# Designs tried in a protein design run: designed miniproteins, single chains, continued (2). Part 83

Each design is a single chain, and the fold is of that chain. pLDDT is the mean over its residues in the fold that is shown.

## One batch from the design tools (miniprotein)

Design m6869
Fold by ESMFold2-Fast:
Structure m6869 (fold): chain A 95 residues (1-95)
Amino acid sequence: YKEYYEKGLEYYEKGDYEKAIEYYKKALKEAKTDEQKGLVYYNLGLVYEKMGKYQEAELYYEKAARLFPRDDPRYKEALKKSIEAGVKLLEEVIK
């Protein structure tokens, strides 16, 4: 889990979004806890958002929110990001 997650972060920081997605998906397969899965889904949302793929970004942020406890600050952040991606998707379609 940790090695793949760290490689995903590394490629994301380098702007290699395709490799970031590849390693985050590998991290997701190795993830054992809802917290680990939530972190990976949140970062997949960030990658898709950077690529302008707001439909995928919304989906992954929503998946992340569902995996964090409601009292966890990451729940509200992921939910906010999902809503923002949905708004961006709407703006993209109705240009």
Scores: mean pLDDT 77

Design m6870
Fold by ESMFold2-Fast:
Parts: C-alpha cells; sequence; structure tokens
Structure m6870 (fold): chain A 90 residues (1-90)
C-alpha cells in the first residue's frame, strides 16, 4: 500500500530527482535529492491526508517509507541525514 507520495520543484541552478520504489512485499519508499541548488519537496501522506513541505539544500536528500514511521532528511555539507519520526497512524 502506498502511504507517501512526493513531488518537488528545483530552485534556480538546481535539479531535483524523485523516485518511488515498491519492494516485493508492497513497502513504499520515496526518495528525493537536489543537485546543484535548493529544492522544495512536498510529501503527501495518503493515510492521514496531511501534506508536509521540506526544503532541501544542494546535495541533500529526503527518504520516506510507507511503514509510517521513517522520515529521513539529508543535511548540508557531509550529507549526514537527520531522522524525523512521524507519529504512527491511530
Amino acid sequence: TNTYEATGTAGPGGALVTSTVLSSDGKQAVYARSYGGSATVTVYNKATGETHSFTIGAGESLSISDDGEKVTEGSKGTGQPQVVRSPPPP
């Protein structure tokens, strides 16, 4: 079941790559990465109907899974990710 959907817009001088991958057991992962500039990524949670927007910088990445618990944001510089826990569905 697809819980998360990501779309995005690259800022000036940048490019944004987004992908959604399903594993054989139906788990969804969405991935976004900005190249050369900043980007805004909008994530829609289909289970809750909520939308969140993230700004990622040059070389940063964002990863989300459909288990409802994993949100990982990239960071500037060395590319160390930050983990932001999404609340579990009721």
Scores: mean pLDDT 54

Design m6871
Fold by ESMFold2-Fast:
Structure m6871 (fold): chain A 82 residues (1-82)
Amino acid sequence: MGFEELKKLEEEAKKLIEEYTEMLKKKPSKKYEELLKRAQEVLELIKQVYELGGTPEAVKLFEKAKEQLRELKKELEELKKE
């Protein structure tokens, strides 16, 4: 697991939080609130990966964060198509 990959994942999660926050400001909705909360949870997982370092647990959390971030990006793109 590379620090560069972890840093990039963190930046992507922060960008996603910004996008959901802007969408929520333009039109308040429970769906956008739920998506924002999920994006914030991904950022918390990334923070735990930093704390655990190069342990096997950190690798598992990193993979989980990548998967959840990918799902959130897909949901954002689907919302933009509607």
Scores: mean pLDDT 79

Design m6872
Fold by ESMFold2-Fast:
Structure m6872 (fold): chain A 66 residues (1-66)
Amino acid sequence: GALEQQLLQHSRELLEKIAEYLAKELGASSYKVELLDVTHGRIELEVDGEKVVFEVDLLTGKITKV
């Protein structure tokens, strides 16, 4: 429904902002985001030629390195 699409869009926007923040703080050359559901996302960063992966809980703000 329309509400579900709005929630997914909001979650995508929040995840993208978190990814941009992490990329800047870690000096990443690139990043990719994947929204898994309304409350969970994955961020992949390339830092010094290495892939760094984070899982994000969008309800709690918890960010965990994989």
Scores: mean pLDDT 84

Design m6873
Fold by ESMFold2-Fast:
Structure m6873 (fold): chain A 60 residues (1-60)
Amino acid sequence: ELEKQIEEEKKRLEELKKKADEYASGPNTEVNKRMANYYKALAKEEQKHIEELKKKLDSL
Protein backbone atom coordinates (compact mmCIF):
# COMPACT_ATOMS: atom_id res chain seq x y z
CA GLU A 1 0.00 0.00 0.00
CA LEU A 2 1.24 3.48 -0.89
CA GLU A 3 0.15 4.82 2.50
CA LYS A 4 2.35 2.30 4.33
CA GLN A 5 5.30 3.24 2.15
CA ILE A 6 4.81 6.94 2.96
CA GLU A 7 4.70 6.14 6.70
CA GLU A 8 7.94 4.12 6.47
CA GLU A 9 9.66 6.90 4.54
CA LYS A 10 8.54 9.46 7.15
CA LYS A 11 10.07 7.35 9.93
CA ARG A 12 13.29 7.07 7.94
CA LEU A 13 13.30 10.84 7.43
CA GLU A 14 13.04 11.41 11.19
CA GLU A 15 15.94 9.00 11.84
CA LEU A 16 18.11 10.75 9.25
CA LYS A 17 17.36 14.14 10.79
CA LYS A 18 18.22 12.82 14.26
CA LYS A 19 21.56 11.47 13.05
CA ALA A 20 22.38 14.73 11.29
CA ASP A 21 21.59 16.65 14.49
CA GLU A 22 23.68 14.25 16.62
CA TYR A 23 26.75 14.73 14.43
CA ALA A 24 26.17 18.49 14.21
CA SER A 25 25.87 18.71 18.04
CA GLY A 26 29.06 16.70 18.60
CA PRO A 27 32.67 17.89 18.60
CA ASN A 28 33.51 20.13 15.64
CA THR A 29 35.67 17.59 13.82
CA GLU A 30 35.91 17.19 10.04
CA VAL A 31 34.40 13.70 10.27
CA ASN A 32 31.41 14.91 12.30
CA LYS A 33 30.87 17.78 9.87
CA ARG A 34 30.95 15.41 6.89
CA MET A 35 28.60 12.94 8.60
CA ALA A 36 26.16 15.72 9.52
CA ASN A 37 26.15 16.95 5.92
CA TYR A 38 25.80 13.38 4.62
CA TYR A 39 22.70 12.66 6.72
CA LYS A 40 21.27 16.11 5.99
CA ALA A 41 21.58 15.38 2.25
CA LEU A 42 19.92 11.98 2.69
CA ALA A 43 17.09 13.65 4.62
CA LYS A 44 16.53 16.09 1.74
CA GLU A 45 16.37 13.22 -0.76
CA GLU A 46 13.98 11.33 1.51
CA GLN A 47 11.73 14.40 1.81
CA LYS A 48 11.55 14.67 -1.98
CA HIS A 49 10.70 10.98 -2.25
CA ILE A 50 7.87 11.38 0.28
CA GLU A 51 6.46 14.31 -1.71
CA GLU A 52 6.55 12.22 -4.90
CA LEU A 53 4.71 9.36 -3.19
CA LYS A 54 2.07 11.78 -1.86
CA LYS A 55 1.56 13.17 -5.37
CA LYS A 56 1.05 9.64 -6.68
CA LEU A 57 -1.47 8.95 -3.92
CA ASP A 58 -3.34 12.19 -4.72
CA SER A 59 -3.43 11.22 -8.42
CA LEU A 60 -5.36 8.05 -7.64
Scores: mean pLDDT 81

Design m6874
Fold by ESMFold2-Fast:
Structure m6874 (fold): chain A 95 residues (1-95)
Amino acid sequence: DLEEKIFELLEEAGWEAELREEDGRYVLTIRTPDGRVVTLTAESLETLYEVVKALLERRYFEAARLIIEAGVEVDDPMLQLVVAVERAIRRREER
């Protein structure tokens, strides 16, 4: 079960999480031990699992690529910055 695997990964990292369905999409709200709140909105649990795994493994640019490719909405200033940098690099390469 992907939902259970997502919660297991986050719990092992000491992160609190809430998952809800909104307008046919999955909204995952994560609270880190340092009080940072990250909200990820995706159309599939598989996408959320891969993004969460990449974030926990500190593979931030891989997480950003997954976010861009799958159209994941992100509400976290630091992750939004990483995504913006990855988008800027891609736009420059697609010239």
Scores: mean pLDDT 82

Design m6875
Fold by ESMFold2-Fast:
Structure m6875 (fold): chain A 55 residues (1-55)
Amino acid sequence: MTEETDRLIEQLRALAPQSEEREEVLAVADDLERHAEVISESLRRNRARFEELRA
């Protein structure tokens, strides 16, 4: 999830300067990055807890 999301964000930012909707594309990329960071942190926390339970 995180790696794929990072790839999509990079692609959006790379294509944004060439897009007629540049500002909208950049805003979407920023939103995805913010939400991906929150999700990634949540997943890291849950995985650490899951490893404790499986130890």
Scores: mean pLDDT 71

Design m6876
Fold by ESMFold2-Fast:
Structure m6876 (fold): chain A 60 residues (1-60)
Amino acid sequence: APLATPPAAPGGGNAPATSPTTSAQIGQIVNDLLAGKPLDFSKLDDYEKKAVETARRNLA
């Protein structure tokens, strides 16, 4: 058994812990969009962007 094996490289794990309140956060973002508040799409996750696009498409 080789004892010179280096520790596993951190390359595949997601970084931050995500709260179980993600659905509430999405609801707030959609509500803010409907209220006409400014949103920075570059800071949104793919999931949040999809929710916003779906809301906009339903309104169009």
Scores: mean pLDDT 63

Design m6877
Fold by ESMFold2-Fast:
Structure m6877 (fold): chain A 90 residues (1-90)
Amino acid sequence: EKEKELEELLEKIKEILENEYRDVLPVHVYIALQLDIAALGFALERKNYEEALKIARDMKKRAEELGLEKLAEAAEELTEKLEELLKELK
């Protein structure tokens, strides 16, 4: 069920970006975050959790640098879940 939690967190991240930040961010920043989310989704679909973790960390860092608190919190939660899953997989 860990995989389902990751999918739910990705959906939460998508909702946060669309609902809270769509009309607030410069277009190029919004598109960059949309690309991060798309890349993260592909990594999760392929079960490449190590790549997903790297993308999630990069997205969290970008969100923190931009002051996007809700997005940074959601990305942190996803990062923690990915680290837990990778620890279980060795």
Scores: mean pLDDT 83

Design m6878
Fold by ESMFold2-Fast:
Structure m6878 (fold): chain A 114 residues (1-114)
Amino acid sequence: SRQSLEQAVQRAVDDLIQEARDAIKRLEEALKNKDYEEALKAVKELRRTVARLRNLKARIEELSDKLDPSLVEELLNRIEEELRRAKEVLEKVAKTTKDEKVKEAAKEAIEVAE
């Protein structure tokens, strides 16, 4: 049903936004502790989650005729805000980190967020 589809899409958005936020928190804590191995894992996790958010955005746009228009607008805005936030964090990391592997991974993740 439309309601079941809307609930499933909303849960998918909520879950991926939470995964992105958790990856950002792990990244920030790892960098604070100079744990570059954990920071690299967090950047790679954030890159994967950002790619999934972009794919979910495209799917919501494809399904827009089957969903409530106000819900579509809300979910797309929430995804765009999280993608923007992730890009800002990754840009800061790429500019400030002293670890070359973390820096390169952050640059690659920025390209996915665009």
Scores: mean pLDDT 90

Design m6879
Fold by ESMFold2-Fast:
Structure m6879 (fold): chain A 95 residues (1-95)
Amino acid sequence: KKTKASALIDDKERNLAIRVTVQEIDGKLIAKVAVSSLNRPKKEAREFGTPQAEKEIENGRATIEYDGIKVEIELDGDKTLRVTVNGKTTEFPFN
């Protein structure tokens, strides 16, 4: 179980903090999404509980929908993870 990328996205319009983690499990890349309230202190917002939704990344892509939130995940080769939340794209390192 290896973590390849971890992303934290603040959605101020919905008052949500969204964590996206990509893990390698048995040779498969699994994207996991956890959502928390943005009203938490910044330190606590990083301590998300159990992931609320997960999906295998197929052909470098995954789309996860949870509680009205659409999270689109794209791998740019082996170096960059692109995460799009409700139309906004942010890039993160992929290791």
Scores: mean pLDDT 72

Design m6880
Fold by ESMFold2-Fast:
Structure m6880 (fold): chain A 70 residues (1-70)
Amino acid sequence: SEVEKLKAELDREMARVRELLAQGKRPSWEELVRISETIRRAYKAAIENKDEELLKKVDELGRLVRQLVA
């Protein structure tokens, strides 16, 4: 399903952001845009499908990205 694909995409992006945080590195602009678009699509899907797990993953990735760009 689209929801399951988005969960997998969020998991991959979370792993990438954690890698960057561990290395003290920032994402490229292209990576940041991709991650932001994935968050936007996943948030919309989470609300439309009332998927709590997807919403939790969106919130977690958003928090990690805010730490990364602070």
Scores: mean pLDDT 87

Design m6881
Fold by ESMFold2-Fast:
Structure m6881 (fold): chain A 66 residues (1-66)
Amino acid sequence: SEDRRRQEALRRAYEATRARFPDVPVEKIAQALLPAFEGKPLRPVPGIPDDVARAAHAEYLRELAR
């Protein structure tokens, strides 16, 4: 189903982003991924570099395109 596909893409993107940025708090990675999961534009996440938010968003879109 579409929901299962999105949930799996979210999980894979979360794991990939955590592995790439181990020093970033997990709740901040989740905040960066939420707009992409909801189909909303990328937005800044307070307390992390924009590069991390962009990487998380891009990773989600990459996993979703599988």
Scores: mean pLDDT 80

Design m6882
Fold by ESMFold2-Fast:
Structure m6882 (fold): chain A 94 residues (1-94)
Amino acid sequence: SMKQDVQSQMDSFVQGSKDIYNSLKHISPTVDPDDMIKKGQTQKTTIKNTSKVKVDQAKQAGVDQNKVKDFQKQVDDIIKQIDDLINQQKKIKK
């Protein structure tokens, strides 16, 4: 169903966002300090924008409100982890 398809897409997006965070975490700060910051900021913006689209699609498809809230929390947690990496890298660069 459309609802099940949207739920599966939401779960896949959370996993993909976690994979992005793990990829960013493994960039060497001593070799590419600006590269990590730039990639982190770009990926954070993409995750934020795509998650809003996913939330709107989920609401339109009638996905359970608790599932939507769980999705939003997972995405917010990943964004916070990316922000923490960016901030750590900015401190190392100085």
Scores: mean pLDDT 83

Design m6883
Fold by ESMFold2-Fast:
Structure m6883 (fold): chain A 99 residues (1-99)
Amino acid sequence: SMADVQRALERVRELAEKIVELLKKQGREDMAALVEKNLKLIEEIISQIEDPAVATRALERVARDLEHALELLEQGNYVGAMMHIIAASAELYTTLRQS
């Protein structure tokens, strides 16, 4: 449902905001900007997916990737965290192409 899409998108936004805040506190403004850019791309891609069930599953996958990224950042693994963030938007773009 559209309500499920909105809830999943809100979760993605909340996770991205936490990641951005943590990166800024750690002096990684370059990485924070990249995360903000990737969030915008995710929102643009998701708006083009016609099937709400496909959109919801895609956002749930993005949320899992962002949760893993947050855990990696807490461990000081910046490279691993950024790879998960970039992969999330790339996978979402592939989903759009197939829908």
Scores: mean pLDDT 85

Design m6884
Fold by ESMFold2-Fast:
Structure m6884 (fold): chain A 66 residues (1-66)
Amino acid sequence: SEEGRRLAAEAGRAAAEGDAERAGRYAQKWSTLGGGDPEKAYRGAREAAEEGSAGGAMSVAWNGGL
């Protein structure tokens, strides 16, 4: 979906900027809207961002923590 693409891209951008909290929150938001696992999406995107992986954060967000 368009909203999912936008929120996943925002998670990746936040991770690239070193903002792990914001990356996790964008992933959590899309996961909540898309029926994924919001808690897993939040933790996974945050961890990927803390490891410096913008692509990892975006991928976790896109998959909704699944």
Scores: mean pLDDT 84

Design m6885
Fold by ESMFold2-Fast:
Structure m6885 (fold): chain A 78 residues (1-78)
Amino acid sequence: DLEAQVRALIEEAKAQGAKASAGVLLALEEALRHLQDGDVAAALRYVETALEQAEKNADVTPQSLIDRLRALVAELRA
C-alpha cells in the first residue's frame, strides 16, 4: 500500500526532528495528499523532491530513510 509507505516515511521524518527533515516532511505530506486524490504522477514528483532534499542533507538524514525513499520512487515508477 503506497499510502501506508508514505505515512511510515512521514513518521520516520518526524522522529528525526532535525531542521533538515522539514523539507522532506513537507514533500512527503504533499505526496500523500496527491495519492489520496489518485494523482500518482504528482505524488511521484513530491517523493522525488523528498529524496533530493534527504540526499542534500545526507550528513543529518539517516541512510535508512534515504534508502526507503529510493525504494518508494522505484515502486511509484513501476
Scores: mean pLDDT 78

Design m6886
Fold by ESMFold2-Fast:
Structure m6886 (fold): chain A 96 residues (1-96)
Amino acid sequence: LSPELQLTIMKLRLVGAETEVDVIDKQIETNPNIDLKSLESRLNDIRSQVDQIKAQIDQMHQQGLITDEEYQKLMQRIDDILGRIQENLQKIQEKQ
């Protein structure tokens, strides 16, 4: 795969992770009968996927395949997603 295509795939995967976290956040807030253990499992899976994306983007930056500006923007998005995952995991723990 070209570096441009690899980066596009990583960005699409981040959009997917952001969307899934948004859905989970809404479920925790609005559905008192939600399966909290299922959501916890999903959040841990998303976190693992985001960690893998972070490692791949970091490697691409080290190889000079991504600009410093693009790298900083993607790392900020990753930090935001990981922070939201942690907040939702804490909310789940408090409701158990």
Scores: mean pLDDT 87

Design m6887
Fold by ESMFold2-Fast:
Structure m6887 (fold): chain A 95 residues (1-95)
Amino acid sequence: SERNRALVKLGSTLGLTRMALWVLKKSGAPKEKIEELEKLADILDGAVAMIEAGASLEEVKAYLSEKTGVDVSSWSIDEIVDFLNKQIVEIMKKA
């Protein structure tokens, strides 16, 4: 099921984002980094909640496009997850 695959993959990305947030907060990282990851975690939590509530993958992609500012409507779930993981890494790398 595409929905089950999306739920697992986006849920895993949410888990990684929450772990990154925990690391940043524990290390006393700059407030701006923490706020960027908190926003990303909120976006991912919203996407996961939409899938659990029975939203279509088209609706979830529209939500992610709106919240990230990147049109992902034509992307696969794997491409979206790769993009979101790269965003996490880039936020973590900011000095």
Scores: mean pLDDT 87

Design m6888
Fold by ESMFold2-Fast:
Structure m6888 (fold): chain A 83 residues (1-83)
Amino acid sequence: SRAAELEELLRRAGVSEEEAREIAARALAEVLGIPVETLLAMDEAQYQQFLDQLKASHSDEELRAMQEEIYRRIRAELERRIA
């Protein structure tokens, strides 16, 4: 349901694939307290390595909390664009 809700919001907001990536990267960067430019400068391999390192450095509970906060931020940005 959460994935379906996000897909519906992306469709209604009319964002491009590039904009969707930027929104997701910004939400992740804000949750981690790093500049979004750090994530946007990464290629696909570097980004995957970064995500693997995050998973290795955090508990399942911490990762779940981060995922929930990232989702909340992405949802808020998409709702802002629809309004």
Scores: mean pLDDT 81

Design m6889
Fold by ESMFold2-Fast:
Formats: C-alpha cells, sequence, structure tokens
Structure m6889 (fold): chain A 87 residues (1-87)
C-alpha cells in the first residue's frame, strides 16, 4: 500500500502525527491529480483546477508552518512560510 508507506515515512522522518501525515498525503496526491487533469481542461473547469492547485499548496504550507513552530524552527523561516500562505 503506497499510501501507508508514504504516511509511515512522513511520521518517521518528519516526526508528524498520523493525522498530519495523512492530511499531507491527501493534499499532495490531490494536487498531483489536479495538475494531471489541468492539461485536459478548458474554460471554467481549468479555472477550478487552478484554484484547487493553489488551495492544496496553501494547505500544505500551513501544515508545514504548524509543524515547524512545534520544532522551534528559525522565526525567519516561519515568516517566509506565512508570506507564501498569504500570497
Amino acid sequence: DIREQVIERLMREQGLSREEAEEIYDIVSGHKKNLELREKLSGEEKEEALAKEKEYAKRFLKLMLEEFKKRGVDPEVLKRLEEEINS
């Protein structure tokens, strides 16, 4: 099970909770699926796909920001992540 292997790796290597690892996997896999569909879409469907792509990126950065805060990462790095989320 590829999903389970990726979740276990995220928990092990990044020290994430299972819930956080599952959310990251769902964001990344959803983003990849949306990106693959983008080449086949036009008009309103393409705009919706681009909006979902931006939403997945923001959700991922938000989870990274919260995790880095827990780890006591450099405040300058945290500020850059916040700026990316708000852009």
Scores: mean pLDDT 67

Design m6890
Fold by ESMFold2-Fast:
Structure m6890 (fold): chain A 85 residues (1-85)
Amino acid sequence: SEELKEKLLEGIRELLREYLSEEDAERLYKELEERTKNATTYREIREAILNVLQEALQQGLLSEEQYNELLDRIDELLRKLEAEE
C-alpha cells in the first residue's frame, strides 16, 4: 500500500542519516524515491533498496559492515510493516 511504502521510505531516510552525511543521505533517499515511484509490491521496493545500497557500497559511501547492518535494519522494518497489513 502507499501508506506502508511511505512509512518504509521515511524509516529508511532516518537510517541513512545514522550512517551518512546529511547531503549523502538526502541524495540516496531521492534516488530511492525515484526508483520506488512505480513499485507496488514489497519485492519491487526491496529490489530498488538493494540496488541503491549496493551502489552506495560501490561508491565507498558505506562500508561492508554498515551495508550489512543497514540492510538487516531495513529487513526488520519491512517485516514490521508487512505484519501491519
Scores: mean pLDDT 81

Design m6891
Fold by ESMFold2-Fast:
Structure m6891 (fold): chain A 96 residues (1-96)
Amino acid sequence: MSENLRLETELSVAMLSLSVQMVILKKALEKKDTKAIKEAVKALKEEIKRAEELIAEAEKRELSPETRATVEGLREQIKEAKELLEKAEKFLKEEE
């Protein structure tokens, strides 16, 4: 109970943190604010790394169906975040 609740909470927090950082980066890109984009890119890369480490730890355990679904949701969110990073880094390269 306690270990599963902790893991599920950490996964949910990681999903929320990724969502927040993705919104920040999207808004920075809309405003074409190069400094804000650079800061948001760094923050999003750190959150992706944390989320990937958390998924790796979760997969070493026997997971409930609910926790497994949360892990899959986090993986899809990481894919979206990586696509957004590629778009942002391309923009930064073009600005020079």
Scores: mean pLDDT 83

Design m6892
Fold by ESMFold2-Fast:
Structure m6892 (fold): chain A 71 residues (1-71)
Amino acid sequence: SLLDSFESLLEYIRKRLPQATPEELDELIEVLDALEKHLRRTITDPQERARFDAMVQELKAELEAEREKKR
């Protein structure tokens, strides 16, 4: 499913965060911001929308934490 594919992609990104440069982290945050805005318009099922939003928010928090660490 789209959700399973998205979860796999997020997990792939998550495992590589320690190796990412600050510039790469900034780019990923921008991409996730754009994706989040798109999802709020596209997904109409409340439960699926909440799950997608949670996955995006979790990864964004991890990206921001890594960026802060790599100041």
Scores: mean pLDDT 76

Design m6893
Fold by ESMFold2-Fast:
Structure m6893 (fold): chain A 87 residues (1-87)
Amino acid sequence: SKAEAIAHARRLLALAAASTNPAEARYMRVQAALRGYQIAVEAADLSEEEREELRRELEEVVAKVAASTDAAEDLALVEELVTRAAE
């Protein structure tokens, strides 16, 4: 289900937080959130218009995270994306 996919993404984020390598931890967080978000969007009974909107939002957040040098900003952007996907 969508909720299970989001819960799985959040569990992966928690595991990434245990990493001792900051760059690898950030990469794992982004990948976990993107995977969970994508699965949630695919599982949701959404119109084509709604799916396209969520996809654009996903791509925008990915670009912002990729440009960020602040771990706290990365976490905030990723958590916002996961929360929106859970709606």
Scores: mean pLDDT 61

Design m6894
Fold by ESMFold2-Fast:
Structure m6894 (fold): chain A 68 residues (1-68)
Amino acid sequence: MTEEELEKRLNELEKQLDAATSVDEVRAIIGELQKLIEEAKKQNNPDLLKRATELLSRAERKGIELAL
C-alpha cells in the first residue's frame, strides 16, 4: 500500500465512522483502522500513524457510547 492509498483509506474510514449508527459498524471500522496502523508503522510515517491512532480512539469511544 502506498502512502497516498493509506491517506485515502483513512479519509474513507473517517467518513464511515461519522455515519456509523451501530456497534457492528464501529467494530468493522476498528478492524480496518488496526490494519492501517500496522501499515503506517511499516512505512515509518509518524503523521499517518498519529492520525490513524486518533481515529481509532474516536471509534472506540463511539463504540462504547453505542453499546450503552
Scores: mean pLDDT 84

Design m6895
Fold by ESMFold2-Fast:
Structure m6895 (fold): chain A 85 residues (1-85)
Amino acid sequence: SSEALEALLRAAMRRDLDAAARALVEVVGDKVPQVLEEFRAGGDLSVLDPTTRTVLRVAAEILGPEAFLAVLERAVALLEARRRA
């Protein structure tokens, strides 16, 4: 949703990695592990729609690659925890 995309950008600007990870799960859902794999491979995040892909790229630019990777790893952990509950 537009609200979740906005929440992701606000969290990135504040460098709140936990809030960014929660927002990312709401935006991307089950595709979070695929986004992590593409990011690690230097890929184009082409599995996402153009709007979501653009916002994630902006968030990555704000955070830098190390912090954005940490957000993706936290988002995968959150998704797996939800699947096991």
Scores: mean pLDDT 84

Design m6896
Fold by ESMFold2-Fast:
Structure m6896 (fold): chain A 68 residues (1-68)
Amino acid sequence: GKIEEIIGEAIQVLYRNLPLGLDKALRVAAEYILEKAKEYGIDPREIAERLRELGLNDLADAIEELLK
């Protein structure tokens, strides 16, 4: 589904930005998820929940930090 597509794309964004350090790469990937969530009318909390189900807790945490 669209959430899985966004997650797959966000993982590619994370990977490409790893040379900048893990924390910055996670932030860039989380910002990408928020932009795509807004574009497609998806609650970013649903994406964060799916990420936790997949064991991608660091990326879910980065999304939740940006939503504060």
Scores: mean pLDDT 90

Design m6897
Fold by ESMFold2-Fast:
Structure m6897 (fold): chain A 56 residues (1-56)
Amino acid sequence: SMREERIKRIAKALGLPEELSEKQREQLEVSLDVAEKLRKIGEEIDEELERRRALE
């Protein structure tokens, strides 16, 4: 899956071994989940700003 590939690329960039511990894998998954939520919040902010500009 694309998510699995992203985890592997991040681990490689951080210099982690190819065989990740379960804890290391879980930490990377949590970090990706946070990044995804932050991206979604940014999109909602952009939509609100667009709406406000349309009213002016």
Scores: mean pLDDT 74

Design m6898
Fold by ESMFold2-Fast:
Structure m6898 (fold): chain A 104 residues (1-104)
Amino acid sequence: MYKEVEEEYKALEEEAKTSGRAVVKMQVALTFPALASLVPQLRKQLQQAIKDGAPQSVIDSLRTQLLFAESLKESYGVTEEQAEEARRKLAELDARYQALVAAR
């Protein structure tokens, strides 16, 4: 009984961490909605700089900024539905965790 409860605690903590990360990603996406427009803007600026024969340092800077913005956009790719599901899962895990604490 005691060891089984301890193992279930560890499993619930790991699942709660995963669900919590999804909620955090949603909060980040809601804070930075402009990130969705930043990637197309940087892409157009890069294409224009290449077309205008801008210095290589300017082109390299724009490429670095675009790669960074694209990596952030991918990391922020959590929908409101996914975050809501993660919150529901986290609440279920918390309720189950509290039940295990009460059983000890």
Scores: mean pLDDT 65

Design m6899
Fold by ESMFold2-Fast:
Structure m6899 (fold): chain A 96 residues (1-96)
Amino acid sequence: MTIEDLSEEGKKFVEEIKEFLKGVSDKEKLGKETKKVFEEITSVPEEEREKKIEEKKKEISEQEDPVVRLAGQIAVELVELLGVEKAKVALEYLFP
């Protein structure tokens, strides 16, 4: 699966994130933290993912590190907008 398998709206969203990331100084840290949050969300059974996402949204709002906060926001948005399978493809494209 590649980025080309996404919907037109999904592709546009991912490309907008990619352009935004060009201006981010801590891209390596951001990528690592985004993948960590994604793994935490996707490691739980499907029935528990909604609760895990709500839990992560609360943790993100309380996060003092702006890079870690942004990483969590990106991971949650990708999963909510694209679903797990397509979010994984987008994440690998954004942070190779």
Scores: mean pLDDT 81

Design m6900
Fold by ESMFold2-Fast:
Structure m6900 (fold): chain A 101 residues (1-101)
Amino acid sequence: MEVPEEVRKKLEELKEKKGEIPKKLEEAIEKNPELKKKVEEIEKELLELRKKGTPEKEIEEEFLKKLEEIAKNTPDEEISKVIKEYVKLVKEMLKLKEEAE
């Protein structure tokens, strides 16, 4: 299925807005050693899912689910806010991509 021009342009706009949030998330992870360790554990689990031949879409959904869990359980409201904002943008992008495909 061809991606409509309007959907493609909106995805590019969301990608540009998302560009600042990954940087903030990376900074938040660097400042919190426990959060960094939890992210590394998630990355290991996602790598095992890839080895099992799990579809990339399911791996992305699992990653977002685990990030939401971290955001709910972290005592740092600023980190929680950044993670929630990142998850929201990625979910919006995935929904647009699904509608285009």
Scores: mean pLDDT 70

Design m6901
Fold by ESMFold2-Fast:
Structure m6901 (fold): chain A 106 residues (1-106)
Amino acid sequence: SAAARQAAIDAALEAVRRVLALVERRLPNDPYGISAADLVLGWVQSLIDSPDEDAFLEGLRRALRRLGFSDEEIEEILALFRRFAAAVRAAGDPEAVLAAVAALVA
C-alpha cells in the first residue's frame, strides 16, 4: 500500500539521520573537501547499487575504522545500514528512497 511504502521510506530516512549524526560528530575536519553528508549519501547509493549487502558492509567497516571510528560506533553504523537496507526492500522503490535521502542531506 502507499501508506506501507511511505512508512518504509520514513524508516530508511530515520536510519540515515542517525548515521549522519554519528559521522558528523567524528568528521569535524574535512581532509579531502568531502562533507559528512556527501560521504553518507555516497555510502547509501553504493549500498542500494550493491549486489552483495554483506560485502558492502564489510568494506564500510574497514573504511570507518580507517576514519577513526571506535568498534562500538562502527557496529552501530553497520546496524543502522542493515536497518536501512531492510527498509529499502520494504519500500520496493530504491530510486524514491535515494531521492528522499538526497533531499534530507541537502
Scores: mean pLDDT 85

Design m6902
Fold by ESMFold2-Fast:
Structure m6902 (fold): chain A 100 residues (1-100)
Amino acid sequence: MEPSKVIRYPPEKVTIGGRELTVRTTIIVAPDGSMLVLQDVYDKNGNPVAVGASLFDAEGNLVGESLRFLEPLSEEEREELRETMTRLATEKAREARAAL
């Protein structure tokens, strides 16, 4: 039985509502090949903006997600950030799977 693997990605910059934010991504790879993608979003001053968790099955299908906003955002900014985080989580999960 192989232990869970943890992959930490370098911080990435994204623009939401004209504001630059930093996304930190960590992937926990389970022995069955499923992946939990954890994302922390910070502003330029290091204040937390959002946290996300996305669960991918061993075949790479998104089977669960949760997103929590930690500061007030407009509806437009919330949607843009949600779409951006889901896209980044999917991209990182695919990269991690290809490397395994």
Scores: mean pLDDT 84

